# Designed miniproteins, single chains, continued (2), part 22

Each design is a single chain, and the fold is of that chain. pLDDT is the mean over its residues in the fold that is shown.

## One batch from the design tools (miniprotein)

Design m4739
Fold by ESMFold2-Fast:
Structure m4739 (fold): chain A 87 residues (1-87)
Amino acid sequence: MIDEKEVEEALLRMMTQVLKGMSDEEQVALVREAGSSTDPALAVLVLRAAGETGRKSLIPALREILASSTDPAVKAAAEEAIKKIEE
């Protein structure tokens, strides 16, 4: 049995590497699609990975998700990603 934190950290690292290989436009499209998903866990993972990439081009899409999402975890992930990119 693997610790849930270790699985979450591994998935975040993998997703961050995938996003870093994408163009700014591809990352924005993926973030928007994930943020509109019915799966909050997938949305949170993609938003956290977006924050790790540090790409300012993602900020408008993250702000749209923060404004439109009704899920507290998705909103928190979008807010943290924006803060991380702006730092």
Scores: mean pLDDT 79

Design m4740
Fold by ESMFold2-Fast:
Structure m4740 (fold): chain A 65 residues (1-65)
Amino acid sequence: SERQRRIQAMKLIGKAYGYLEEKGIAVEGQASVEEGIDQLKRIAEETGDEEVKQMVAEIEKILAS
C-alpha cells in the first residue's frame, strides 16, 4: 500500500540521516518524506557521496512501486 511504501521510505531516510550525522554532516529534522528526499538530494549533489546517491535511488524506487 502507499502508506506502507511511505513508512519504508521514512525508515531509509532515517538511516541516511544517521549515516550523515556519523560523518559529521549536519541534517535538519524532517516533517515529510518529500522534505527528507530533497535534503538528501541536495547533500548528495554538494558532497558527491555515492552512498547517499544510492540511498536516494532506493528511496525513490520504493515510492515509485
Scores: mean pLDDT 79

Design m4741
Fold by ESMFold2-Fast:
Structure m4741 (fold): chain A 70 residues (1-70)
Amino acid sequence: SAMDIVSLRDEIVRLDNSDEVLQKLDEIFRKYGLDPWIPERTLRGLNLLSSEQQEELKKELEELKEEILK
């Protein structure tokens, strides 16, 4: 869901808030036409994405989280 993606984004920032990770988050969200830095805009934008696009974005965030935890 859109809330799961927002929660995952927030979890990633809590794990690592370096410029490198923040830039990677920005690039992932911008690829889907989303602003990751304004929660209300992010949530509205996510709800306009197809289920397939939401799952693709979620997968990219899960991959980034796994890379940080390595």
Scores: mean pLDDT 83

Design m4742
Fold by ESMFold2-Fast:
Structure m4742 (fold): chain A 86 residues (1-86)
Amino acid sequence: AEELARRARELIERARVADAEEAARLLREALRLLSQLPLSDPRRVELLRELADVAAAKEAAATDLETQIELSVLLLDAAVLLTVSR
């Protein structure tokens, strides 16, 4: 759990400074790692919220439709995981 949370946090932080296309790739990998954390892990909710915030910001900044769609889908997936967390 600790290693998954650490890697997810690193990917989210890298996504914050990346362009929208690279951010979509990094955030998708982070979401995959976060989906493997136990539902009771408080870092799961914390990091999913951070991932959603970064995804929303990158979607707003994206200039190509494909990247906007990828970030929109990722934001939806993160929202679903947030509703089943806790």
Scores: mean pLDDT 83

Design m4743
Fold by ESMFold2-Fast:
Structure m4743 (fold): chain A 88 residues (1-88)
Amino acid sequence: MSDELRVTVEHFAILAVQSAAWVVREVARKRGDEELARRADELERQISQFRNEFVQQAKEGKVDVEAARRRIDELAREVARLERELLA
């Protein structure tokens, strides 16, 4: 019921944060900012690892939605920091 829908919504939120990190990496590379591109790539790797853990927990019916939301918000803040550096 509601829990399956909540898990689906949070999974889409993870994909959105991952897409934002990818955009930062691609723009940084095109600008020749190798350090910012490297940091964005590392963040994408962390998001990918979190997504793999989230999918595994979802298969087990054991997603802590509130803990997942906090982690998504942390990752989104890190993406926002890189985006601010990119736009400076």
Scores: mean pLDDT 85

Design m4744
Fold by ESMFold2-Fast:
Structure m4744 (fold): chain A 85 residues (1-85)
Amino acid sequence: MEADIAAAEAKIAEIEATYGPAYGDAARALLYYRLGKEEEAEAALKTPLARELFDLYVKLHEGKVTAEDEERAEALGREMLARAA
């Protein structure tokens, strides 16, 4: 698990370098959320965009997404792909 965390942190650093700090913060919050570290996950969300990305991902994983959430997630996914291209 610790080795998996180190690998995930390295991946988060690559995401932050490629897409910007809000995407890095959202990815870090998601890692902590998946590890059951809810306080650390919340502390990682420093921008409205990072919180939006995290909330959409949590809803998707829990099967609680609305049509509006899906449309917003697709729009954000397209923006992220444009930044990677």
Scores: mean pLDDT 74

Design m4745
Fold by ESMFold2-Fast:
Structure m4745 (fold): chain A 114 residues (1-114)
Amino acid sequence: VEELRELLRRLEELLEQFKEALEKKDYEKALEIAGEMGFLLGQAVNLLLAHDPDDPRARELERLHAEFSVLLERARELLAAGAPEEEIRKVLEEMGRVGERMLELLRERVEELE
């Protein structure tokens, strides 16, 4: 539980930094933060599945993590290709929404395990 709580705290801080980078139009920094978030979210999913492989919330988080990973790859491709700012921003904003949903589910699960 403590390990999941520490991951949640780090993820909440990273999500705020991600939002700030988007507001400042620093898409390279937003992408770096999103990459770190994706890694930590993957760790949280693995910890929940290790505790209970049949946990429906862990499975839901796994699906959302897969969606987050696809959006992260898409954002990297758009940035590398020099795509229009609006296209990059749209993908990053969608990725932020997926991240927020994952953090909400993780927070609820951490509270249940206490």
Scores: mean pLDDT 84

Design m4746
Fold by ESMFold2-Fast:
Structure m4746 (fold): chain A 84 residues (1-84)
Amino acid sequence: VGLPATPEEVLAEAGELRREGKSDEEILQTIKEKYGEFFAELVRSLIENNDEEELERLFEAAEEEEKRIREYREKVEKKKEAAE
């Protein structure tokens, strides 16, 4: 369960699935299963209310932010290991 997931992480995953050729329904189902209904509705709303170019820019920005969050999580995990 991805309870601590940020919108940026969810959007990065959705953007990657879209680039892989997944349909909007497949993307939303994957997001729902991995992150829950709230994030699936967030992704659906963005797809419905943004142009293709704007969506691509949003997904790219989210991907960059997700990389930063991933690095931060790795640092937190190393700190947890050091605390043992």
Scores: mean pLDDT 73

Design m4747
Fold by ESMFold2-Fast:
Parts: structure tokens; sequence; C-alpha cells
Structure m4747 (fold): chain A 57 residues (1-57)
């Protein structure tokens, strides 16, 4: 949803277009792989990545 994309963009600091891609990809990955993806590509802390993962799953 748009709210989810906006939350991820706010949390990660990326553009809305990039956030949409991140949401789509994270939903296709296992929880552990999605968590690592959000940390590395989103440059999030572990706590922020867990919050983002809860929003996308």
Amino acid sequence: SEELVEEIARLTGVSLSQARGMVTLAQQLSDEVALQFLIREGRLSEEQAREALELVK
C-alpha cells in the first residue's frame, strides 16, 4: 500500500520509487534474508530493519 511505501521511505531515507522496489523485493524474500537486505541496502540499524520487516511482511 502507499502508506507502507511511505513508511519505508521515511525509515530508510530513500525515494518513494526505491522504497516501492524494496517493499516488493523484501516481500519475496525469507524473513532472515529480507532483514539482511534492509540492513545493507536500506542502511538501517538492526532495530530499524526489524521494524521495516514487520511493515512489509
Scores: mean pLDDT 77

Design m4748
Fold by ESMFold2-Fast:
Structure m4748 (fold): chain A 74 residues (1-74)
Amino acid sequence: DKAERFRELVRRAQELFGEFVRNLKASPAAAARALAELDRVMAQLRALGADGERVVAGFEQALELVLEQQKLAE
């Protein structure tokens, strides 16, 4: 079921985004691994079509904001 797969991928992406943010200062290696896995999940979301692309755009914007805030914290 495509709808169930979509919901599962969104939940997984949210989990990985949270792992990335939590580990950004505590464990750069763990943050990098979470980001790499998030990128893979986002690719799978994009493959599902317009709804997936919209969700990915939201995560990309959130990642950009987090990285900008990290830069400001120096």
Scores: mean pLDDT 84

Design m4749
Fold by ESMFold2-Fast:
Structure m4749 (fold): chain A 73 residues (1-73)
Amino acid sequence: DIEEFIKELEKLLKSDVDKDLIAERVVNLLKTLSKKEREEIIKEIKKIVKTSEGDVKEKAEKILEEIEKELKK
């Protein structure tokens, strides 16, 4: 469930977990999902980047950077 994934991601972004570890976890999960599901999650992460500030924004931006490196074919 993409909605549940985004809810858990928002909790993780607000936690004290290192941004590199969050990005690695998210990218690894996205590798197991369909192209359609990946695109939907990426869209939600981009929305988080636009609507958040500080630590949450930095962590979400790091996720997008790693997605661009690993998932662009």
Scores: mean pLDDT 80

Design m4750
Fold by ESMFold2-Fast:
Structure m4750 (fold): chain A 63 residues (1-63)
Amino acid sequence: TKDKIDKLLKEASDLYSEAVRLEIKGDEARRQGNDREAERLYREARELERRADELIDEAEKLK
């Protein structure tokens, strides 16, 4: 089970990192005056965070 837990936690970590990157891109789009694109990027970042949280919950169930 440790290998499965490690894999889930790594995937969650990668998703959180991508979410942070998208939020930074959203801030950049906002600075450029593209509010619609910024909102899209922020929504995508939140979706990735939600998926990462689900993977962490799955990993906790395996402990």
Scores: mean pLDDT 86

Design m4751
Fold by ESMFold2-Fast:
Structure m4751 (fold): chain A 93 residues (1-93)
Amino acid sequence: SSATRAKLFIEAQSALLRMRGWVYRKQGDNEKADIFAELGDKLEEIAKSNDDPKKALEEALKVLKETKEQHPEISSILEEHIRALKEVEKELS
């Protein structure tokens, strides 16, 4: 179903964000590690708490865009995740 697909894609982005956080932790960049871990947790919660797949994608995109505004130093990385979710959102139209 479209709902299952949207959930799986948001969960995949959550996992990738957590992996990026782990890499930054290994490099000693605890500030970036915490940001990516928190983003991963937020995306997982969005995927679990929304019955409407389009609304879930819109909420995930909002969180990523707000974090990008607060943390310009990681904006290029967050643009990759934003782009991936926008492609999924387009498929649900």
Scores: mean pLDDT 85

Design m4752
Fold by ESMFold2-Fast:
Structure m4752 (fold): chain A 99 residues (1-99)
Amino acid sequence: SLGAELAARLAAALDDVLEFVRLALLGQLETLARGGALRPEEVERLRELIEAGRFEEALRLLAEAAGVPFERLLEELKATIEYLAALTGQEEAARELLE
């Protein structure tokens, strides 16, 4: 499952704040896909954008699919990244990335 893949990737990426961004966005993608908000081809396209580091484009499309403002999902993403960074002792690297 995607959830199992995300857990394995988090364990491997304890020193990579950019991977935390990918994992947070992939988590949002999985949530929307499970809720039926996205077609299979949209899920595949969004995953491709996230893996390629096209984070803003991916986040805008996720916000549109969720029917929420971009700013709301951006705040949720930042909170998730800060939480993951705190768990791994990378708070300064995450702060630099997000500012």
Scores: mean pLDDT 75

Design m4753
Fold by ESMFold2-Fast:
Parts: sequence; C-alpha cells; structure tokens
Structure m4753 (fold): chain A 111 residues (1-111)
Amino acid sequence: SPEDEERRAFLRELLRKYYEELKSGKMTLQEAIDKVEEELRKRGFSEEEIDIARRLVTLLHAFLENDPEEVKAAYDALFDTEMARYADDPRKRRLVEIAREVLDELFEEIS
C-alpha cells in the first residue's frame, strides 16, 4: 500500500542516516540504535518493527567492521532461515521480507 511504501522509505532513509554517522565515527552502535528506536516510536512503528530495525542497525555496523560481501552473504542465509521458520506466520514473514528489502537497498547504495 502507499502507507507501507512510505513507512519502508522512512526506515531506509533513517538507517542510511545512522549508517553514515556510524561510518564517520560520530556515533557509537548503541547511540545509533537508541536514535533509530526513538525516531521509529515517534512515527508509530510497532515494538516488533523497532526490534527488526535494531537488528538492521547492528548488521550495518558489522558491515563497517568486516568484509561487506561476507557479512551480506551470512545475513542473506539468516534471512532465508527466518523465512522458513515463519512459514505459517504471514505477519512475521512480511516483517522479514521488508527487513531484507531495506537491507538489500542499503547495501546497493553503500557498496
């Protein structure tokens, strides 16, 4: 829906912003997590969506500290595992799909 597209775009831009702050050394991982959680709560995101975003910030930080291609390959495998785990839970599958799409878009922009 248009609202889902707007929410995904907001999440992507928020994560891109804090990835840049992490990359520049202006923020710690915990500070970036806290700011992402604060901004998403203000926008009415659920605690489940905020938990996914927290995980994505942690993955982006790992991207900075390690070989980006190896990190991405490992997390693509983890997303495939989570999708299989939530085969009977459409809501959790949708959240995993959105998280993967946002992460893939950010990696294309950053790499």
Scores: mean pLDDT 79

Design m4754
Fold by ESMFold2-Fast:
Structure m4754 (fold): chain A 75 residues (1-75)
Amino acid sequence: SHMEAEEEKLREETAEIILREGEKNNELPLAEKQVELLNMTDEELRKRDPSLSEEQLEEIRKKLREEMKKVIALA
């Protein structure tokens, strides 16, 4: 619950940075696509690839968290 809320805040902050930089650099369509990918739920990921195991989903989530932290650190 609390960890989910913190990850959601991280996602929201990352999305704001991506959209702001995309708007500043006239790259909004690319920024919007990146935000869409960041906001994908486990259910949406499984709909795209039903063969994904829980272990693979956790690995994808870990990688996304690392990328989000990098975006925030660079802002």
Scores: mean pLDDT 75

Design m4755
Fold by ESMFold2-Fast:
Structure m4755 (fold): chain A 61 residues (1-61)
Amino acid sequence: MQVSVEVRLDTPSLSDEQKKAIIKAAQAGMDGASEEEVKKLLEEGLKKAGAKVLSLKVTVT
């Protein structure tokens, strides 16, 4: 399985907490989570880590 994530944030660089949120969501997708579930995990994780999400696209193949 391949997971592709495209995200735009209102910050020029990612914090370690934001990077961990992205990795965790991508791992869930590789483990068989749906695109909707991966998108929800990523959006919630990034918001919890203090990021403002401008756009988000997730594709699981």
Scores: mean pLDDT 74

Design m4756
Fold by ESMFold2-Fast:
Structure m4756 (fold): chain A 100 residues (1-100)
Amino acid sequence: MEEAKKIAKEFIEKVLELVKEVAGPELVEKVEKVAKEALEQLDKAKTVQEIIDILNEFVVKVGELLNENMDPYSPSFLELSRQITEEYAKALQKLLELQQ
């Protein structure tokens, strides 16, 4: 469980750093709130599946915020979305390997 929570926390922190590089302060604050909620849920998680579900909800909420607050046709939006998707796939693969 500690390894799974570490993977999830590192993913959430990475997404927040990626958003901070391209987004304005208002959008960063909204993503920080969603990240804080996800981190609080991770502390209560008892299974790897619960951690996966928390990360899925986090990625969906961040995606919604980015679509509502950024130009979806901008190079910055497209690159950020690509990087988040890549990091999520890596985190999910590591978490699924722990469910063996």
Scores: mean pLDDT 87

Design m4757
Fold by ESMFold2-Fast:
Structure m4757 (fold): chain A 78 residues (1-78)
Amino acid sequence: MKELEEWENSDPEGRLELIAKRLGIPLETVKAEIERMSKGELPSIEFLEKRIAFYKELGLDDLVKRHEAILERVKKRR
């Protein structure tokens, strides 16, 4: 409950900070991976799996489904 409330009440930058904190990685790394995805580049499998786990913990089912589809696409290309 509290973690989902923090996500819902955060601005876009605050949401990236929550991802960085939960994954234990620098905020700059989170921003770089998101920018790569925005440019049509495939993210790292490890980073994508960690983000999916985070979204599952928050109950963000739509984000989970979208990122799982991206993960399947990345794995198929090898």
Scores: mean pLDDT 75

Design m4758
Fold by ESMFold2-Fast:
Structure m4758 (fold): chain A 64 residues (1-64)
Amino acid sequence: SKEEIEKLFDKYSKNGYISREDFIKLLQEEFGVDKLTAIRIFKKYEKNGKISKEDFIKAMEEVK
């Protein structure tokens, strides 16, 4: 659910954003997504090398 995705953002985010390293880790540990797929999703949704909560919610639509 959106609420569960928002809780995942809060768990992994720092200062309102998720870094590339933490995003890859999140997708691998929580969803079993391989590193290459995680990197592709990150590049699609990142802005200035990090992912905002809004873009994270959109990115999670590609995983579930």
Scores: mean pLDDT 85

Design m4759
Fold by ESMFold2-Fast:
Structure m4759 (fold): chain A 74 residues (1-74)
Amino acid sequence: MTMGEKLAEAAAESKKKGEITEELRELLIEGARQLLDAGLSPEVAAAYVQREAEELGVKLSREEAEEIVREAAA
């Protein structure tokens, strides 16, 4: 299963619960890690993570995106 397929499944579950699930959070952390590895700053990575979640139909705050990036950087 690709990262995109996992993200779509986790996003659908998060939408049903009206909150970010642990599975979606883990996948967003992995995506943020890839962005950081590509040389993007934490601020830019957080913006990308937030946009990806919104495009999947999941509401993600800037604070939540920044926390995901912090965990990815650890």
Scores: mean pLDDT 76

Design m4760
Fold by ESMFold2-Fast:
Structure m4760 (fold): chain A 63 residues (1-63)
Amino acid sequence: SIAAGEAEFEARKPEIEKEVEDLSEFSKERVLTTVKVALLSGRTDQLDEIIKKAIENGRSIDR
């Protein structure tokens, strides 16, 4: 359900925010939005890879 995806996002959000705290607000928002969309779409089994790729993309933007 959407509610379950939102709960999972809130549970993972502090971890993600900690990993991207050194990025710009623009890149941080982009990473968080990417992860949230994935969770709301039910792609929980790919979540770690999605988070990793989103963070790498955010770092590339800030270079």
Scores: mean pLDDT 77

Design m4761
Fold by ESMFold2-Fast:
Order: C-alpha cells, then structure tokens, then sequence
Structure m4761 (fold): chain A 72 residues (1-72)
C-alpha cells in the first residue's frame, strides 16, 4: 500500500471521528496487508463491539479514503 493511500486512510479515520488506538489499528493493519475483515475482527476485540459493527466502521473508513484519493 502506498504512503498516499495510508495518509488517506488516516485522514478518513479522523473525518469519521475515529481516533487513537482504533485509527492506528486500521492504518497499521492496511500497511501490513490485512483485509478489511481481518482488521474488523481485531477492531471488534479492541473496542468491545460486535464484528458486524467493526466491519461497517472499517468499510466506511476505507470507502472515505478511496473517495479522497479519487478527488485528489
């Protein structure tokens, strides 16, 4: 994953109100080549939320990042 893609993910997380350890987990997971599903599993454990809720959050951040890259 490129530096620009990782920066877009970090900006998307901030825009959606995701910060701290949750944002770091999403960015570092993507940097390591983890899928949205794998990141969502880890995020669900970190935040103590259902997997489906974590998956929606990861998908929303990823979609927002893609939109930002497309607009650049």
Amino acid sequence: MSQEELEALAEAARALGVSGEAATLIVSGRSRGLSNEEIARRLAELLGIPYEEALRLVSAVTREAAARLAAA
Scores: mean pLDDT 80

Design m4762
Fold by ESMFold2-Fast:
Structure m4762 (fold): chain A 86 residues (1-86)
Amino acid sequence: SELEEKIKELEELAKKGEEAFKAGDYKKALEYFKKAKELASTIPGAESAVVEATGQMAKAYEKLGDKEKAAELRAEVEKKIAEAKA
């Protein structure tokens, strides 16, 4: 189904983002995590994946020296976790 294809693509994007991050390519990692967040936002029930991708984006921004953007995204993660009671 289209939903199953989206979930598979999300898993591939998350994996590529983590591989880029581990390789020190924080710009590419950020691109993959942004795509993962956008895709996860279109999948019903994938709120945990949105939170995870947002947290990974924050880490990538921190490595790139954008402390302000990293802090904004961490605040977004904390708010979503509090709202979900997770």
Scores: mean pLDDT 87

Design m4763
Fold by ESMFold2-Fast:
Structure m4763 (fold): chain A 81 residues (1-81)
Amino acid sequence: EEVEKLEKELRELSDQALAAIDAGDFDTARELIQKMEEVADELEKLDPKKGREAHNIVIALKLQLVGAEFERDLAARRAAA
């Protein structure tokens, strides 16, 4: 089923994105989150409820990424000051 295939892809991308954020590899995390958005858009066309759930996962990861980048930037500015 197309929906099952997209859900599996979303889960795999989500796991990779979380690992990239934890590793401080924010560029890789952004690329993975962008791919997740594409998968979420495809899911929404096939199943609006599952697509909405997928978009919520994407939003949550974007917030985690922004928070991690902000903490890194604060640490760098404090070290430079």
Scores: mean pLDDT 84

Design m4764
Fold by ESMFold2-Fast:
Structure m4764 (fold): chain A 96 residues (1-96)
Amino acid sequence: GEELKKAIEKLKKTKNPKEELEELKKILEKTPLTAEQAKEIIELLREIREKHPRDKEILELIIEILMIILKKVEDKDVILRAIGEILRAIGELLDL
């Protein structure tokens, strides 16, 4: 929906993504996802993780959002990408 598209665009432009990630999480809990939208969100979350290393709150939000995506999509490529990013975020948390 339009709300999801706006949240994604806002998240792309932010230097402090915590509030935008929390808003995206709320939207995703109530909004269906296409495989294309899920792939865009996963790539964006990867970029945010790389820009904010060692931020526990950001890493936890990324994992939570990826877990929501896994519940909503059946696309094999989306599932593999989401699992890969969850494992990377967990690895970063364990290094804290």
Scores: mean pLDDT 86

Design m4765
Fold by ESMFold2-Fast:
Structure m4765 (fold): chain A 77 residues (1-77)
Amino acid sequence: MEKLEIKKEFLDLISEAVRKARELGLTKEQREKLLSVIDEFGKKVLEAIEKGDIPTAKRILEEGKEQVDRLLEEAKA
């Protein structure tokens, strides 16, 4: 169950990031960078889940969300 919850949270994060990127009018290059960052920490989250390290997976996801929010704010400026 915990694995599915974290995967859903990751998918929700992608959905929100794409929605905000569109609202902010991010360029294709900015969107590619944003998705690349999401993909990178997403792979780390899934790796931690597969190893049974749920606390680490949650921490990586939280840090990734903060990074995504920062990138979106930078693009807005």
Scores: mean pLDDT 79

Design m4766
Fold by ESMFold2-Fast:
Structure m4766 (fold): chain A 64 residues (1-64)
Amino acid sequence: MKKKAKAVADFPATSPEMLELKKGDEVEVDESKAHPERPDWVKAKNLKTGKEGWVPRSLLEELE
């Protein structure tokens, strides 16, 4: 299931699999995806940049 969320803080991507976020960016979270080593991380798409990657769920405020 996909949900929209908003970044509550800047997140600098330090690897190519991570999603860079700026505070206030809207993202689409794919809750059907699970990270093998980081259960608190979610796969998301930044709706401003079109980039996809992994981010900590704690950096997102759910909009729905």
Scores: mean pLDDT 76

Design m4767
Fold by ESMFold2-Fast:
Structure m4767 (fold): chain A 68 residues (1-68)
Amino acid sequence: MKVLSEEEIKAGQALEDALRRAAAIPDRAARERALTEGLKSALSLISDPEKRAEFEANFRAAWAALFP
């Protein structure tokens, strides 16, 4: 397993927070906006483009699983 950097830990926490907050939003449009904003905010914390792509892919997979 890869050791996570502080950027990766913070981005991961921000993405988890975005998913949890979105789950509490009953309005679908507001939920989609919250998820999109959360993703953009979290990705801005990651300087490495390869890691950014990994985090985005993982987040989108979780998004699809939780909100199909």
Scores: mean pLDDT 79

Design m4768
Fold by ESMFold2-Fast:
Structure m4768 (fold): chain A 55 residues (1-55)
Amino acid sequence: SMATLQADLPLLEAQARALAEEIGADPAEVDAVIASGDVTKVAAYVIKLAVEKAL
């Protein structure tokens, strides 16, 4: 559910930062996505970074 996903926001933020560091993503981009406070946007960004890491 969305409520469950929103409760995991701090974990998603940590995952986004860790993945971004591994692939050398722009810190300003990471900060902008996290600052949005939109759990769906943060989750989508984590998926994007995970795909980029796998390529």
Scores: mean pLDDT 75

Design m4769
Fold by ESMFold2-Fast:
Formats: structure tokens, sequence, C-alpha cells
Structure m4769 (fold): chain A 54 residues (1-54)
């Protein structure tokens, strides 16, 4: 289920941001591999969440 994978990716990105970390390209790749979404999708989620917090 694509929706479930996107939710898992979003939760992982939020966890990193809540810990006060900025994500690197390696972090994007790790989250993508763990959730099954593309690196590009993880990167979009990261910038969307970062924009929401600014």
Amino acid sequence: DRKKKLEEARELVESYLDYGQELSDEDFKDIAERTGVSVSTVRRIYYELKKERE
C-alpha cells in the first residue's frame, strides 16, 4: 500500500527533525530503503515538513 509507505517515510523524517537533525543524502537513501519509497519522495517529504516548521 503506497499510502502506508508514505506515512512510514513521513514518520521517520519527523523523528529525525524532532531530534534536531537535518537529513543528509545518506539519511534520505536509508529511509527510502526502509520504507520502499523513492529517495526523491523522501526528499520532498523532508522539505515539506521543514517548511511547515518554519
Scores: mean pLDDT 78

Design m4770
Fold by ESMFold2-Fast:
Structure m4770 (fold): chain A 89 residues (1-89)
Amino acid sequence: SEEERIERHLEELREELRRAMEKARELAADEEFKERFVEEELRKLEEIRGKPLSPEELEKARRLIEEMLEVRLMFKIVAEEARKEEALK
């Protein structure tokens, strides 16, 4: 039935989200990965601004990036998995 097909799709989406959250949490616990991620994001901010950030701006940006790390990693993992699935079809 239509309802059963929709429910299966929603279960698949829920499972994908759960796995992405677990992977993001695991990566966020890796201090080496976390530091590289923070440095990459700070570099992007400097590129957008077109000049180096001040010490105060760097500290504020670093804190925000760290707070958003798990969420941002989750989105990157989901996007990467979606690209792999698309490539297989």
Scores: mean pLDDT 75

Design m4771
Fold by ESMFold2-Fast:
Structure m4771 (fold): chain A 80 residues (1-80)
Amino acid sequence: SRASSLEALKRSFEEDLELTKAALAEEGIEVGDDYTMEEAFERVEEWLKENPEASSSEFAGLLMFYTMAPFLIEQIKSLE
C-alpha cells in the first residue's frame, strides 16, 4: 500500500540521515537544531570565498555534502 511504501521511504531517509550526520561529524560538524539549511548555505559560501577557483564538480559535491542533512530532515518531516 502507499502507507507501507511511505513508511519504507521514511526509514530509508532516516538511515541516510544517520550516515550523513556521521560523515559531517568526521569533518567537525555537529548536526543539531542549529544546523539548518541556512547554516549549510553559509558554510558553502565561506568555502567558496576560500576556494574561488573551485570546479563545478567540486562545488556540486560540497553543496550536496553540506545540505544533505537539512534536506533529509525536511523529507522525513514531509512523511510524518
Scores: mean pLDDT 81

Design m4772
Fold by ESMFold2-Fast:
Structure m4772 (fold): chain A 80 residues (1-80)
Amino acid sequence: MVERKEEKKVKDAFKEAEKLKEELEKEGKEALEKGELSSFEVEVEYDEEKKEATVTGTATLTDEGNQKYVSTVVLKTDPS
């Protein structure tokens, strides 16, 4: 399994997380249709107290013996 983690500061973590989820879902569907992936899932976790959102995408590659790739992006609201 290959795992990637990234953190970003944004004006509104919840709105940016919704946009990112929609973008990843679209990209994942296109990759599934092309046979590049055997599965794709996107999860979003919201933390209202911290004003943070975590977006996790999990993809299973067809050409890597069903290798899983996990990408996690933590979006933090920057009040300045």
Scores: mean pLDDT 77

Design m4773
Fold by ESMFold2-Fast:
Structure m4773 (fold): chain A 55 residues (1-55)
Amino acid sequence: YVEKVKNAKNKEEALKYLNKAKSSIHPYRRAGDYEGAKKAEEEYKESEKVYKEKF
């Protein structure tokens, strides 16, 4: 998702990928995959930083 946000053509497209990154955390939490959830959270935070820097 970080790369998708970086390569987004506009702010709306970047927001769609940012929201998808955030939503990807929930399946890991439901499965009890703490390590997967942590990695997904880190990817979401990085995607948010890229979004704020670009837009």
Scores: mean pLDDT 78

Design m4774
Fold by ESMFold2-Fast:
Structure m4774 (fold): chain A 66 residues (1-66)
Amino acid sequence: ASHDDIAKAVEELLATARQLRAAGATPEQIRASLDKKADELSKKYGVDPELARSIADLIARHLEAA
């Protein structure tokens, strides 16, 4: 995957996280949804699954702190 593919995956993860937070989802629900989305995006953009999960974890951690 290129840096552009990773950037698109990050954008979709952030959009998903933002929507879930606006809907009042718990941090646990957001984390579970982001993990699932990371797996889907890994397959869609050819991003390494471990990298995609790491990005999802970083986003979830950021939302837990906010």
Scores: mean pLDDT 79

